Designed miniproteins, single chains. Designs and how they scored, part 92

Each design is a single chain, and the fold is of that chain. pLDDT is the mean over its residues in the fold that is shown.

## One batch from the design tools (miniprotein)

Design m3212
Fold by ESMFold2-Fast:
Structure m3212 (fold): chain A 67 residues (1-67)
Amino acid sequence: SPLLEEAQEKLNALPPTYFEALKEGAQHIPLSVLEEELQRLQAKLEAGTATVLDAVRYLETKLILEN
């Protein structure tokens, strides 16, 4: 997906400290809420209604859940 590729490029440009802060913020969020967010963003991507920011949020949420 062109949107996911662009979102990944944006995330790769960010410093490692960004991901540390992201994970710290996410530690207080229930796993079920993160999974619901991932599904909601995936549905937008599949429907073609997602923005680049939605794609970034999808990749961020996926990274948190996979780690």
Scores: mean pLDDT 83

Design m3213
Fold by ESMFold2-Fast:
Structure m3213 (fold): chain A 66 residues (1-66)
Amino acid sequence: TPAPLEEIWKLFKEKIDEEAKKAGVSKEEIEQLYNSLLGKSTNKDPKLDKILEEASLQVGRELLER
């Protein structure tokens, strides 16, 4: 994995953690979400989808400001 992608992934995880804290989502639920992203399971929880969407938007905006 190229270094820029690793940095983006770290930022993305940070934003996911921030949104999870705001939404009152547990770390276990976030781990399930990461497993869904890796294709190991299907995420059926709409609140986790919302966290991913918000985190993705924040990462995109921050990268545009670089």
Scores: mean pLDDT 70

Design m3214
Fold by ESMFold2-Fast:
Structure m3214 (fold): chain A 105 residues (1-105)
Amino acid sequence: SAAGAEAAHGGEEAALGGTLAAKSAETKEQLAKGIGGALAGAGGAFLGRLGAERGDAALAAQGGLSAASGGEAAAEGATTEEAERLGRHGAREGAAGAAAGAAAA
């Protein structure tokens, strides 16, 4: 898979995980991490898609880093298994996209 495609998919999962974490949040910290994860995940998905469409390894790497950060935040804020799973998977795919993009740049 292209690095941008992996970053985009990781960002989408991080955004969904963050959204679910925010909806199920019981504390202000969990809510903040869920919202942060959703925003960073969405940014990662956007940049990853642009990197994939343009063949831009630097954009793919930036998207992957944003997705990885968002997925980690979503997992940390999660009170449900679904949100935690999506956050962790999004973080792993984001990290893979970031590494592949950096290696190709």
Scores: mean pLDDT 87

Design m3215
Fold by ESMFold2-Fast:
Structure m3215 (fold): chain A 94 residues (1-94)
Amino acid sequence: MKIYYEGAKKMSALAASNADAVPEAAVVSEIFGEVGSGKYSIGEAASKTSGAIMRLVGAIEDARLAGDADREAAGQALLDKVVAILKETDKKME
């Protein structure tokens, strides 16, 4: 459990640091912060994490449709880093 909470805290900090460049990043940071606090069960935490990822995917799609290449690139970079933390967290939980 500790590795999962530490991963969520890293994702929260990362999203917060990108709030100026990525729409929804502040909300995503809050969700990951709540997960990192240990407030949720593993199943609830997984559901909340999936929801946060879907918010980032939506923000990237919105930027793409708006023709905002810089915002699309920033959103994709944030999503890639979040996915990398999730993969690393999953490996450490095995």
Scores: mean pLDDT 78

Design m3216
Fold by ESMFold2-Fast:
Structure m3216 (fold): chain A 81 residues (1-81)
Amino acid sequence: MSDEEVAEQALQFAKIAVEMFPDNEHARALLAKVQAILDRLRRGEPVTDEEIREYQELLAKFLASLSDEQLAELGKLLEES
C-alpha cells in the first residue's frame, strides 16, 4: 500500500471522528493534520518524522479527550469497518 493510500485511510478515520464528535477540538485538529499530510504527499513531497510525531501527539490528545463510553463506541465502529 502506498503512503498516499495509508494517509487516505487516516483521513477517513479523522472524518469519522469529527462526524461522531463534532464539538471535539482534538478531532478537528487531527482531521486538519491528516489533510495537510495528504496534500503534501499528493504534491510529491515526503512526510517528515516531525509531522508523524505531531500526528501521533494529536491522535493521543484526541483519544485522551474521549470518555470510556466514547472510546468503546469508536472501538466498536473500527471493528465493524
Scores: mean pLDDT 79

Design m3217
Fold by ESMFold2-Fast:
Structure m3217 (fold): chain A 73 residues (1-73)
Amino acid sequence: MAEAIAAAKAGDYEKAAKIITELYVQALEAAAAGDDELAERLGQQAAEGYAALDEEGKAAFEKEMKKRIAAAA
């Protein structure tokens, strides 16, 4: 999460959004693989990163998440 928070502070909301989205995707993949401990850890890191974002960062995250969900469907 340090990299995502640093990117957001630098105004690089796209980079922050991509890092946080990737952690959520990895958490879902870990859960599907039965690695509940890894899923919980990655999900917690993603949630902490999202909570650190302002409105612009959250909007960038929503766009990236929608893109990833569409690609996975």
Scores: mean pLDDT 78

Design m3218
Fold by ESMFold2-Fast:
Structure m3218 (fold): chain A 79 residues (1-79)
Amino acid sequence: MEKRIEAEVVVALALIDYAITKKHLPSLSKEDAIKAIENTIKRLREYLEEARRLGASPEDIAVLEQAIKDLEKEKEKLK
């Protein structure tokens, strides 16, 4: 039970971080947006590894992987 709750909390924190980054991207300069995306991707990858360690569901893992892919696409649009 405890590990499952911890996994859910990690996934929730990751999705909050992702959502905040996406919300602020349009208000940032190109340079600041790229840095924000790179920093958020790094944190999301750390959350993803922790979620896997805690036994997060395949569905939750897929959501985090999709969030990372979305941010990578946003970064490519800014190049």
Scores: mean pLDDT 85

Design m3219
Fold by ESMFold2-Fast:
Structure m3219 (fold): chain A 111 residues (1-111)
Amino acid sequence: SKRDRILELSLRIHRVADEAIEAIKKGDYEKAIKYLNEMKQLVDELIRIARELGVEEAVRHLERAKQLMDKAIEAIKKGDRDKAIEYLNQATREVSEAVRLLLEKIDEEEK
């Protein structure tokens, strides 16, 4: 179901985000960038689902999350670990808000 895919993508994004934060903390910047690129691909799948459901507010949150992930990558490249973690935490909050909106839309359609 669309609900199961949204939940699976959400859980996977948060797991990869935690792995990215640990890689940043260890100074493994190449691995951190790889995880951030994986997160961007998962967010693109959520954007596709959000557009299919017509939830434009969720699309805006997810596009903002991708912009924050790009800022995190740039911070990593500059060696700014604290800024990278800050942007990544902001990106995961944007993803969580989008997921909430998408699940509300699914619940509305099941009533």
Scores: mean pLDDT 90

Design m3220
Fold by ESMFold2-Fast:
Structure m3220 (fold): chain A 111 residues (1-111)
Amino acid sequence: MTEEEKKEYYKKMAEIFRKSAEALRKVADTLRQKKDYSLEELKKIVEEGAKELAEAGVSPGFAQTIADEVIKAMEAGETPEQAAENGAKVLEEHAQRFDEIAKKYEELAKK
């Protein structure tokens, strides 16, 4: 791999993680808007979000792992509103982590 190909790879990875962070935040916002929905309906929103992460370039297995963590946090909620907030919080934590990964790839692309 040439240094130029390596920089393009890092740039592409940064874009994937930035796009994925945006997708996670959109799912979090959707959960908060639909806090009156049943737990099963909220779980469907999270599962659709996992598909969007895979489309953004995250491996399907990793996207499913995130969805499973979000669903577990939602199931710990005593009410649909608490379930939605628990899920949104986990999604925002993953989005922040993806932004940090994207920043590292952006720095590598400059070298």
Scores: mean pLDDT 84

Design m3221
Fold by ESMFold2-Fast:
Structure m3221 (fold): chain A 66 residues (1-66)
Amino acid sequence: GSAGARAATRALAERSGLSEEEVRALARQLGTASKDERDATVRELAERSGLSVDEVNRGLAAASLA
């Protein structure tokens, strides 16, 4: 992935209190989840991390590509 992709994953990890490996595992798990379950988890992560839903989705997408 690009440097920006790695930065997005790292930012999500740091702000949510997760490791980069945990973010990657969560991204993989959400890849098999329903849309409703994924949307709920993304919203919770955004609220917990102080990031926007868009930024959380970007971090998770970047993690799934690593």
Scores: mean pLDDT 79

Design m3222
Fold by ESMFold2-Fast:
Structure m3222 (fold): chain A 65 residues (1-65)
Amino acid sequence: MEEKALELGEEVLKEDPSGVYRSAEEAARALRNLSELTGLSLEEAKRMFLEDPELADRLGVRAAL
């Protein structure tokens, strides 16, 4: 679970055009928070953040930003 969230967080950092995440750990926390709030999988949360980076801010799940 933890390793998968971190791996997806690294992918978000690499592919995120907005640069809102400072580390893979921060992105992983945001993915976990979104997943818990919405019931979506971590993979679905990653897709949502990559398609709409501002979604993390609007939902209040962005960590340390």
Scores: mean pLDDT 68

Design m3223
Fold by ESMFold2-Fast:
Structure m3223 (fold): chain A 99 residues (1-99)
Amino acid sequence: MMAKEKERKELEEELLKYAKEVLKKLEKLKEEMKTAKPEEKEKIYEEMKELLEELLAKLLEYRKKMGEDTELSEELIEEFEKIQKYVDELAPYMEKKAE
């Protein structure tokens, strides 16, 4: 039990740090989108998509190690909820790539 608690804390802290870094990058890219030329917007969407895919891979690795029913901290849940808004913003761009 105690060994798993320490591992959970370390993995959660790593995931939280990564999520916060990704969110900051996504917020910066979203601001850049407001003034970007059409050709620059495509590059920004691609960068945002890559950041989201990397974060999802980290979350899946955490869930795989700790179990799918593992409780996330309130802070980690809040960061992921913010990131979900960016997923919704990118949905139209992802659909265009499927064609």
Scores: mean pLDDT 71

Design m3224
Fold by ESMFold2-Fast:
Structure m3224 (fold): chain A 87 residues (1-87)
Amino acid sequence: SMEEVRELELEFDRVMAEIVMEKLARDPDFVVPDFGRFPPLEELSPKEAAEQMREALEKFLETFPDAPEEKKKRLEEIVRKLEELGA
């Protein structure tokens, strides 16, 4: 459902925020790059939302390669669940 897509989007945003905050706590001079504009997932089909979230994950992990492995796995799990909803 689109409500499940929204919940996954919010969880994804929370995990990304945790990674960014941990980076800033260790390196306060770190400038968070502009990840671009992501459309609201609620406006997209589950398949389109999954594709957008996959692209967002790839770009984010390129920026934070040293992020904790557990948090990277949580982001991947969220995207996989979203892809399953789009299948």
Scores: mean pLDDT 73

Design m3225
Fold by ESMFold2-Fast:
Structure m3225 (fold): chain A 74 residues (1-74)
Amino acid sequence: ARAELEELARKAEAAIEAGRLEEAVALLEAALPAAIAYATALGLQTPEEVRQGIANAIEAVRTMAEAAKAARAA
């Protein structure tokens, strides 16, 4: 479970570094059920906290994608 989340996180980081921001968003979305299951099983976070954390990460990636589009259009 943790190794699976670390692998998804690694792939998302690689996608961000390569400028594949849409792929990074998809990887973060795919990680959500596993992240909720893992964090709640350990008692580290509530399901709501995990959902909010992933939502914030997705929004940050989307914001970077929009900023990159704006920079290229300018």
Scores: mean pLDDT 73

Design m3226
Fold by ESMFold2-Fast:
Structure m3226 (fold): chain A 61 residues (1-61)
Amino acid sequence: APAAPTDEEIARFDELLSQLPREVLEALLQEMLARQNAHPDENDTVFREFVAEAERRVAAL
């Protein structure tokens, strides 16, 4: 597995997040955070970076 997502993957994810309504973005972030908290040892760098990007987008709303 890759150690980190590619710039293209992050950009694609960010673009998808920008198209979602606020309620869906907040729900997605809550689900991602719940998964991270439930399985801290199973979360890799890629997942943590996607969580951080989702948090950034929700904060920008």
Scores: mean pLDDT 71

Design m3227
Fold by ESMFold2-Fast:
Formats: structure tokens, C-alpha cells, sequence
Structure m3227 (fold): chain A 79 residues (1-79)
């Protein structure tokens, strides 16, 4: 559903903002979150999920990023 994708995009944008704010997050986390958001906006749930999972792996040391990415994954699962 488009509402679930919109919620996933919002959560991914929050994760991206948290990653950009934190000095400890790598360029890889930011790249995957940006790509996940683009994929979700395009309706490509599978690609969005893959990039969100990569961001979760790379950004696992940032609890704010982890929380927002988990929210995004839950919304992608509902889409």
C-alpha cells in the first residue's frame, strides 16, 4: 500500500538524518539509506528492503539509526 511506503520513506529519511548528524557513521550507511529511500519512493520494495538491511548492518553501532531502520523495515514488510 502507498501509505506503508510513505511511512517507510519517512522512517528512512529519519535514519538518514541521524546518520548524517552522527560523526561515527560511515559514508556507506548514508549511501544505503539514501538508496533505500529512492527505491521506496519508486515503489521498489525489494530493493528498498535490501538497502535498508545493508544500512542496519553498517550502522548497527548507532541506536538512533537502528531504531529508524527497524521502523522502515516493518513498514516495507506491510507494503
Amino acid sequence: ASAALDAAIAALQAALAAARKASTNSEEVVRHLDEAGKAAAGGNVALARRHAEEALRAGSDNPEVVAHVREALAHLDAA
Scores: mean pLDDT 81

Design m3228
Fold by ESMFold2-Fast:
Order: sequence, then C-alpha cells, then structure tokens
Structure m3228 (fold): chain A 91 residues (1-91)
Amino acid sequence: MEEFEQLLKEAERLRNEAVDLAKKAGEIYKKNPEKSELVNKALDYINRAIALADEAIEGIKNKTISVEQARKLLEEARKYLEEAKKLLDSI
C-alpha cells in the first residue's frame, strides 16, 4: 500500500504542475496572440495530462486501479506535460 501513497503524491504533483503550466500558457497567449495555435495545442496536452492525473487520483482513492495501471497513467500524463513545455518554450 506504500506504493499507492507514493503514486498518489506523484499524481497530485503532476496535476499541480499541469495547472501551473496552464496559467503560464495563458500569460504567454496574452503577450503573443499570434501564437494562439501553439498555445492551444499546448493547452490540449496540458488538459490531457490533468485528465490522466485525475483518473489516477480517483482510481487510487477508490481502489479501482492497480499500481501498474496508476503508473502507466502518470507516465502518459508526464509525456503530455513535457510536449506542452516544449511547445511553450518555442514561443
């Protein structure tokens, strides 16, 4: 059960990081409205990361997913978040 506690903390950190990145994307859009397509693509990746993190958090709290399933959801969320960061860093 220690593994679920660690995964829950990781999921919460990933979700918070994604929310902070979404706020940053909004600020970038205000300064660079001509880059709206890139910002919207980054926001799509961020929203996918949040959805996956929320699925992991919900599944862990409700005991409906395995450790392996939770880990895969968080790995996928991290990949989407990294793609969003790359897009925003290109602006």
Scores: mean pLDDT 86

Design m3229
Fold by ESMFold2-Fast:
Structure m3229 (fold): chain A 64 residues (1-64)
Amino acid sequence: STLTVTVPLEELEDVLVRLAILHGLTSDSLVTILPSGEVVPVRDLIDYLRSRGLKEVTLVFELS
């Protein structure tokens, strides 16, 4: 299934931990960044978004 979330960047690590516990999200899971459609693995996500200077992000997770 697909989950779309909009989160402040400072809350993203907590959201990723919650998705790992509830939905089995791993460091190798792929995440789509909206609206650009860029796809990055979870392990690279926070550093990537920090490099872009974003304060809030909309993300699409594949959880199945």
Scores: mean pLDDT 84

Design m3230
Fold by ESMFold2-Fast:
Order: C-alpha cells, then structure tokens, then sequence
Structure m3230 (fold): chain A 64 residues (1-64)
C-alpha cells in the first residue's frame, strides 16, 4: 500500500523510537534502500533526521 496510509504505516514501522523522526540508519535498513546523498537532500534543517514532511517529500520525489 503506497497511498498516504501505507506511507504513514511504513513511517511508524521504521520509527523505532516513536519520536516522529527517522534516522539514516532506519531508512537504510528499510526496503527503500536510501542513500546518504538522498537523505542529505531531504534533511532540510540538517538535524540528521527526517520528519514526516521530509519523508513524504522524499517518497513523492521517487514517484515521478
């Protein structure tokens, strides 16, 4: 399920700490096979994590 509900479910599954953000390590362990460069591109505030908005932007960029 790649709709918003499926993406929210994936986000929650990857968010092991339940803090509402994803680390590069969590995303690299996922089937998304995220690269460091892709992570850095969407980590807009440079805090080393992706929030829901940044994660959604990443996934939508891949759905071109």
Amino acid sequence: DLDEEGLRALFRELDRDGDGVLTLAELQASPLRLTQAEFDRFDTDGDGVLDWEEFLALVRARME
Scores: mean pLDDT 73

Design m3231
Fold by ESMFold2-Fast:
Structure m3231 (fold): chain A 130 residues (1-130)
Amino acid sequence: SPIEEVLQLVREGAAARSREEAEAVFDRILEFIRSLSEEEREEVREYLLSQLITLVPEAREILEQSVEEAIAGIRKAVEDLIAQGFSYETIATVLFQMFALLAIRRSEEDARRIRREVVRILEEARERLG
C-alpha cells in the first residue's frame, strides 16, 4: 500500500548514516509522492498527520503555511523535540514524515526547496545528538 511504502522510506531515512544517504531517501520520497494518484496522496497525508500530531501538535498549521514559514515551523518543532529529550532517531523520523506531508500538496520546486532546508536541519540535529 502507499502507506506501507512511505513508512518504509521514512524508516530507511531515519537509519541513514550519512548526509548523502539521507539526501537519497528524501529524493526517493519526493519521487514516490509524485507517482501517487490524488486519492493515494490524501490517504498518505491523513495517516502521516495522525501519527505526527502527538510529537508535533503544530503539524497541521505548518502544512498550510508559505515555504519560508513551514521551514521555520519545522526548525521550531525540532528545537522543541530536542529540548524534551527525544532521540536523534525520533527527530529524523519526524523530519522525513514532515517532508513527505509537505511534498503531497506542493509544487516540485517548493518541495525541492523544502528538501534542501530539511537536510540542513537533519544534519544540525545529528551534530547535536549523534
Scores: mean pLDDT 89

Design m3232
Fold by ESMFold2-Fast:
Structure m3232 (fold): chain A 84 residues (1-84)
Amino acid sequence: MDELEKAIEEYNKNPSEEKKNELIELVTKLLLSGNQSELDILEELLPKIKDEEVLENIEYILENLKGNPLFDGVRKKLEEVKKK
């Protein structure tokens, strides 16, 4: 997902409230889609997200999706990223 990668890079280079909200909105949309290919892209790009508040928002969304194995890959990757 080129749009998500670009949003992450733009936020990392020039952090702003607007770009942060845009990034959170894109991630939320991908998670709520339940689309395996989009979730695979999110999992790949997750290590590039450096903002703790963004990661916390992703975690809260995943808690609402608890029990669905479709999200297991993203959950595991998020745990790895948060350990660093």
Scores: mean pLDDT 78

Design m3233
Fold by ESMFold2-Fast:
Structure m3233 (fold): chain A 89 residues (1-89)
Amino acid sequence: SMEEEKRIFEEQAKLGPAAAKVYLETKKTLSEEVRKLLQSIIDYAKKQGMSDEEIEEKAKELRETASDDELSQYIGAAGLEMLKEENEK
């Protein structure tokens, strides 16, 4: 259902800042523009009230469990959520 898809998307978006942190730490071939994008996802989440400790706790789990494809999905969901919130202002 559309409602179920929205819930899955929102849960993935919540993992986006942690996934961005893991990507920044593990991918040595990232361009400057991609690094800025990933950092903006982290900075946006912190501005919305997410702590560095919450991001690190989630990042620790993702380092052990998440594939590169899953990290990319979480990052993408967070980026889209950020864009939606900007458009609602």
Scores: mean pLDDT 80

Design m3234
Fold by ESMFold2-Fast:
Structure m3234 (fold): chain A 88 residues (1-88)
Amino acid sequence: MAEVDALLFETARLAAEGDFEGARRVVERLREAGDLASAAYALVILGQALYGRGDYEGAARLLREALELAPGDGLAETLLEIAEEKLK
């Protein structure tokens, strides 16, 4: 849906700018709307941004949350493994 596409774009933009609290609010709006798949994807976008900034613990936490909303998401599973390897 056009509204969901706009929210996902906003999540990526906020994450790229370092506004992780703003991006988290977009995730919560998607959850409240019942769009768990898009909320999970927004969490993956946030997790990738945190990983890129060296926040591996934050990235791993968000990726685990994404997997709770969308179990079996191979991208989220792979990114979580990579983030957890940085914490060892």
Scores: mean pLDDT 82

Design m3235
Fold by ESMFold2-Fast:
Parts: structure tokens; sequence; C-alpha cells
Structure m3235 (fold): chain A 94 residues (1-94)
């Protein structure tokens, strides 16, 4: 569900990236808005970190989850999410 995905994403961002609450809240709002436009992407959420990263990258790049998983391994997915997080941090630091 949307609620379960957003809870898992919040936990992932808090645990692995140690981000401030304003950064986490910005990311969650943007991800929620994009998922409301593409709710079919939630069908790929299985509770794993890989599924979180794959859905996240699919939303960022306007791709299907299947395309993202065919093109990118776990490290590439993680790097793409990291680059987006760094961009949001820079925007909020200015």
Amino acid sequence: SMEEFLKALRNFLTTYFKLSQPVIDRILKEVQARLEEHPELLDHFDGTVESILAIFVALLEGKSVEEVLQRYDFSELAMRVMKYIEQIEKELAG
C-alpha cells in the first residue's frame, strides 16, 4: 500500500542516510505526489530495500520498474537515489 511504502521509505532514509527531518519530509512529499500519479508502481513493492530503490528510481526517471530493474543493478540504483538526495540537501541548505 501507499502507507506501507512511505513508512518503509522513511525508515530507509532515517536508518541509512541519517538525514534531517526537513530533508526526509521533502523527499516523502515529492515521492507521494509522483506515486499518486503512478500508483501502479506500488505493485512492485515487496518490503525489500531493492524494491524501494527500484520504485524510487522509476519515479525519478519516468520509467517502469521493469525497465529500471533490467538496466540497473543494486549499486546503480543506490547511486541514483544518493545523487537525488544530495540535490535535495543542497536545495534546502541554500
Scores: mean pLDDT 86

Design m3236
Fold by ESMFold2-Fast:
Structure m3236 (fold): chain A 94 residues (1-94)
Amino acid sequence: MIDEMIEVIEEMKEKLEKAKTKGELERVVLEYMSKLKELAIKSGDEKIIELVDEFIKKVSDVLQKLRDGEISLEEAKKEIKELLEEFKKKLEEV
């Protein structure tokens, strides 16, 4: 399960780099957050579920700042990539 979640994180990073619009970025984020949540639920591991829920909250805050015009597309990509690296490290510590 953790290895599969790491693969999803790496795919998300690649798709984020290719996103050229706010709409494309938001679609990628929502798609991959859904995939990570599904994997967490299937794992039955409360700690993994908690980590995914924390990640989703943090990423949702970045998307809200982008929607409100508080940050640029490039700043949103940078913040989300940093959150993905943090999430990956926490998963590897489980």
Scores: mean pLDDT 85

Design m3237
Fold by ESMFold2-Fast:
Structure m3237 (fold): chain A 69 residues (1-69)
Amino acid sequence: SVAEFDSTTALAFVAGLREAGKLNVDQEELANSLVLGMLAEQVPKATLLAWLEKLKEDPVQALEEGKKL
C-alpha cells in the first residue's frame, strides 16, 4: 500500500539520521512512533516530508512539534 511504502521510506530516513549521529536512540524511537502516528492519522505526505527535513536540521524542536500532530 502507499501508506506501507511511505512508512518504510520515512523510517529508513530516521534510521539514516541515527547512523549519521544526528539522533540518539531515544530520539530515533520517538521519531519512529511519530512517523507511524502521522501515517495512521493520514497526515498529508507534504507535511510528513517537511517534518522529516526539520528533524534532520533540528531534532529536538522537530520531535516536540511532532507530538502536536
Scores: mean pLDDT 78

Design m3238
Fold by ESMFold2-Fast:
Structure m3238 (fold): chain A 87 residues (1-87)
Amino acid sequence: SMSEQIQRQQQISQIRTQTRQRIIQIINDSIRNNTRRSDLIRQIQTIIDDTGQQLLSLGMPQSDVDTIRQDWINWARTMYDTRISQQ
């Protein structure tokens, strides 16, 4: 139904916002703690994979989830590398 579709879209939006905030927090914590880049990327990948499964369960197509996952990992890498280069 239309109401169920709107509810799923709102849940997807909330999950995406929460995931971006979690990624930012992990990057900030990793910079503060001098975490290795490879360990940071592994932590972020785990969060992205978990979130991807949640998005799939809400009916998002696999191709869209794959695109979002790739966009998030690229964004996270760029954000980390930019912040490190400014120190």
Scores: mean pLDDT 87

Design m3239
Fold by ESMFold2-Fast:
Parts: C-alpha cells; sequence; structure tokens
Structure m3239 (fold): chain A 57 residues (1-57)
C-alpha cells in the first residue's frame, strides 16, 4: 500500500496536463488511495494536482 501510494503521488506530481492529472487521480480514487474529491476539468493542472495530493490517504 505505501509503495502504491508513493507511485500515485509521483504520478500526480508528474502530470503535465489537466487530462493526465485527472486520470491519475481517478485511478488513485478507484484503488482507495485518495479520499473522494471533486476535481474539475475547468481548473488548472496545478490546482488539480494540489487537490489530489491533499486527498492522498
Amino acid sequence: REEARRRVREGIERAKTVAEALAVAGEGMKHGLLEPVELSASDSAERIRERALAALR
């Protein structure tokens, strides 16, 4: 779990586009590694990454 959590964190940090950030965050939520969080495609990639990182369990 800790290694999977680390991989999701790194994936979020490496995401350069909104679509990439949403895809990694969605996978993290699907696997229970992120708290359910509302992410909007209208936000910047940086904002989506910040919110997803804050939601890491």
Scores: mean pLDDT 76

Design m3240
Fold by ESMFold2-Fast:
Structure m3240 (fold): chain A 109 residues (1-109)
Amino acid sequence: SEQELVSRRVGLVLRLIGLQLELERIIARSTDPEIRALARESIAVLDRLQRLILTRDLTPAQLDTVAAHVAAADAHVARAAASTDPAVALAHLRAALAHLQAAEAVLEA
C-alpha cells in the first residue's frame, strides 16, 4: 500500500541518518587517514541516497534491495567501529561503501 511504502522510505532515511552519525564517530576517533577518507566517502554516498529516497518514485522491489544493502552497510560500519585492528576496520569500511554504492545504483536505475 502507499502508506506502507511511505513508512518504509521514512524508516530507510532514519537508518541512513544513524549510519552517518556512526561514521562521524569513526572519523572523530580515528587518526588513520584511509579510515577517515573511506568514512567521508560513505557519508557523501549517504547524502545522495537520502536525496534519492526522498525525491524518486520507488518500487517495492527497489526499496527491498536498497534496504538489504543499507542493512549490510550498517553491519559492516558497526564491525569497523568495534574493531581495534585498522586493517579489519578498513576491510569493513570498504565493504560498507560497496553496499552503499550498490544501493545508489539501484535508485539511479
Scores: mean pLDDT 91

Design m3241
Fold by ESMFold2-Fast:
Structure m3241 (fold): chain A 60 residues (1-60)
Amino acid sequence: SELTSLYVAGRILASALDFLGRTEEAQRLKERIDEAAKANDLGKLQEVVDEASRLVDEAE
């Protein structure tokens, strides 16, 4: 499902941020991703994934 795909993408991006040394931001993103997924809020999950992607791009 799209929800599952976004959840997996979000978790991967958060792990990438942790690898890049942005551990606090990674932890916050994981919490937000988990919360959005529990709420079945596809729109919120997409927003968090988009933010995580932007942060990874900035950290490179």
Scores: mean pLDDT 84

Design m3242
Fold by ESMFold2-Fast:
Structure m3242 (fold): chain A 63 residues (1-63)
Amino acid sequence: SEEAIKKAMERAKKYVDGAVERGKKLGKPATGSVSVEGDTIIVKQTIDGKTVVESAKAEEAAK
């Protein structure tokens, strides 16, 4: 649902921002992004040159 996508994106952005902030506090290069494909939330993080991509259905990610 649209509501689940909105909630999931908000949670994902907070999660990514927190991970990037922690990485930077450790003196490591850190970037992250959140995107949506249909009903799926995609999170991409690059911390200390390591890239991790995670995906979850918005309904699950909103919990």
Scores: mean pLDDT 79

Design m3243
Fold by ESMFold2-Fast:
Structure m3243 (fold): chain A 104 residues (1-104)
Amino acid sequence: SELEQLELEIVSEGLETVQRIRDAIRRGESEEKIKELIREGFERLKQLALEALRKGVPVEEVVRVVESMVQYLINQLRREGASEELIKFAEELGKKVIEEIREA
């Protein structure tokens, strides 16, 4: 199903994004570089969501899948010791992505 395909793609992209961010944090990359990785990852999740909407997946199901991955990403940032500033940035960006999906 299109919903199952979305769930698989979101999980795959989300886990790859988590790994890139985790590696950057562990390497001591700048906060600005980590914010760029978060923006890029969230943009990829948004594009997958918009494609699923175009294929007829209900908006509430798309939002559910994306919200779950966004929360997983934020929780992983906390576990990796990301700053409160980075956590807040990710939370605000995640909220914006969900809003943009709902408005599409």
Scores: mean pLDDT 88

Design m3244
Fold by ESMFold2-Fast:
Structure m3244 (fold): chain A 58 residues (1-58)
Amino acid sequence: SLEEEFEELIKNAPPEIQKVVEKIRKDYEDGKISEKAARTALDALKEQLEFRKEMEER
């Protein structure tokens, strides 16, 4: 579920990414974005986290 995806990212992400996830969650709760848009944004953040981890190996 979308709520579980928010919780998963908050638990596993660095503080700066947690803040972005919280903003997406708030935008969704305020009706500024759809569930589909929220999921797309979370998917993009997951991809950025994977890329960042790869860059940290440099």
Scores: mean pLDDT 77

Design m3245
Fold by ESMFold2-Fast:
Structure m3245 (fold): chain A 69 residues (1-69)
Amino acid sequence: LQQQIRQTRQQYDEAVANGDVDRARQLAQQEIDLMNQLTRSQKDPFDRDVMDSLTLMWRSISDLELSRL
């Protein structure tokens, strides 16, 4: 999962750099889905809270970035 998240983020950054808004939106959502999957795999409530916070932060960052395209 972590490698897939990193790869998806790299592809997102490339799509943003190329001005491919549709692809960037698709990749941002894909990363959110992968992060949610990682959160569900955590058994410790603290780890889940940390992962949920990171997922919300990424959603906010990607929404802001895409709104500027």
Scores: mean pLDDT 79

Design m3246
Fold by ESMFold2-Fast:
Structure m3246 (fold): chain A 61 residues (1-61)
Amino acid sequence: SAAERAGRGAAAGDLGAAAEGGAELSKQHNPVEGGRLAERAAREAGASPGQARAAGDLAKI
């Protein structure tokens, strides 16, 4: 899923995968909700707080 791609990408430091997943989440919802879902998915994938925040921010771009 887009959330899994955003989360796993962020946890792996793969900004491209995180951005692609985040963009799809924003398209399916809206930038605010997309960012929230991307950050949650990153935390669930074991990302650091900084990586999770970055995933949320990338979803809004």
Scores: mean pLDDT 80

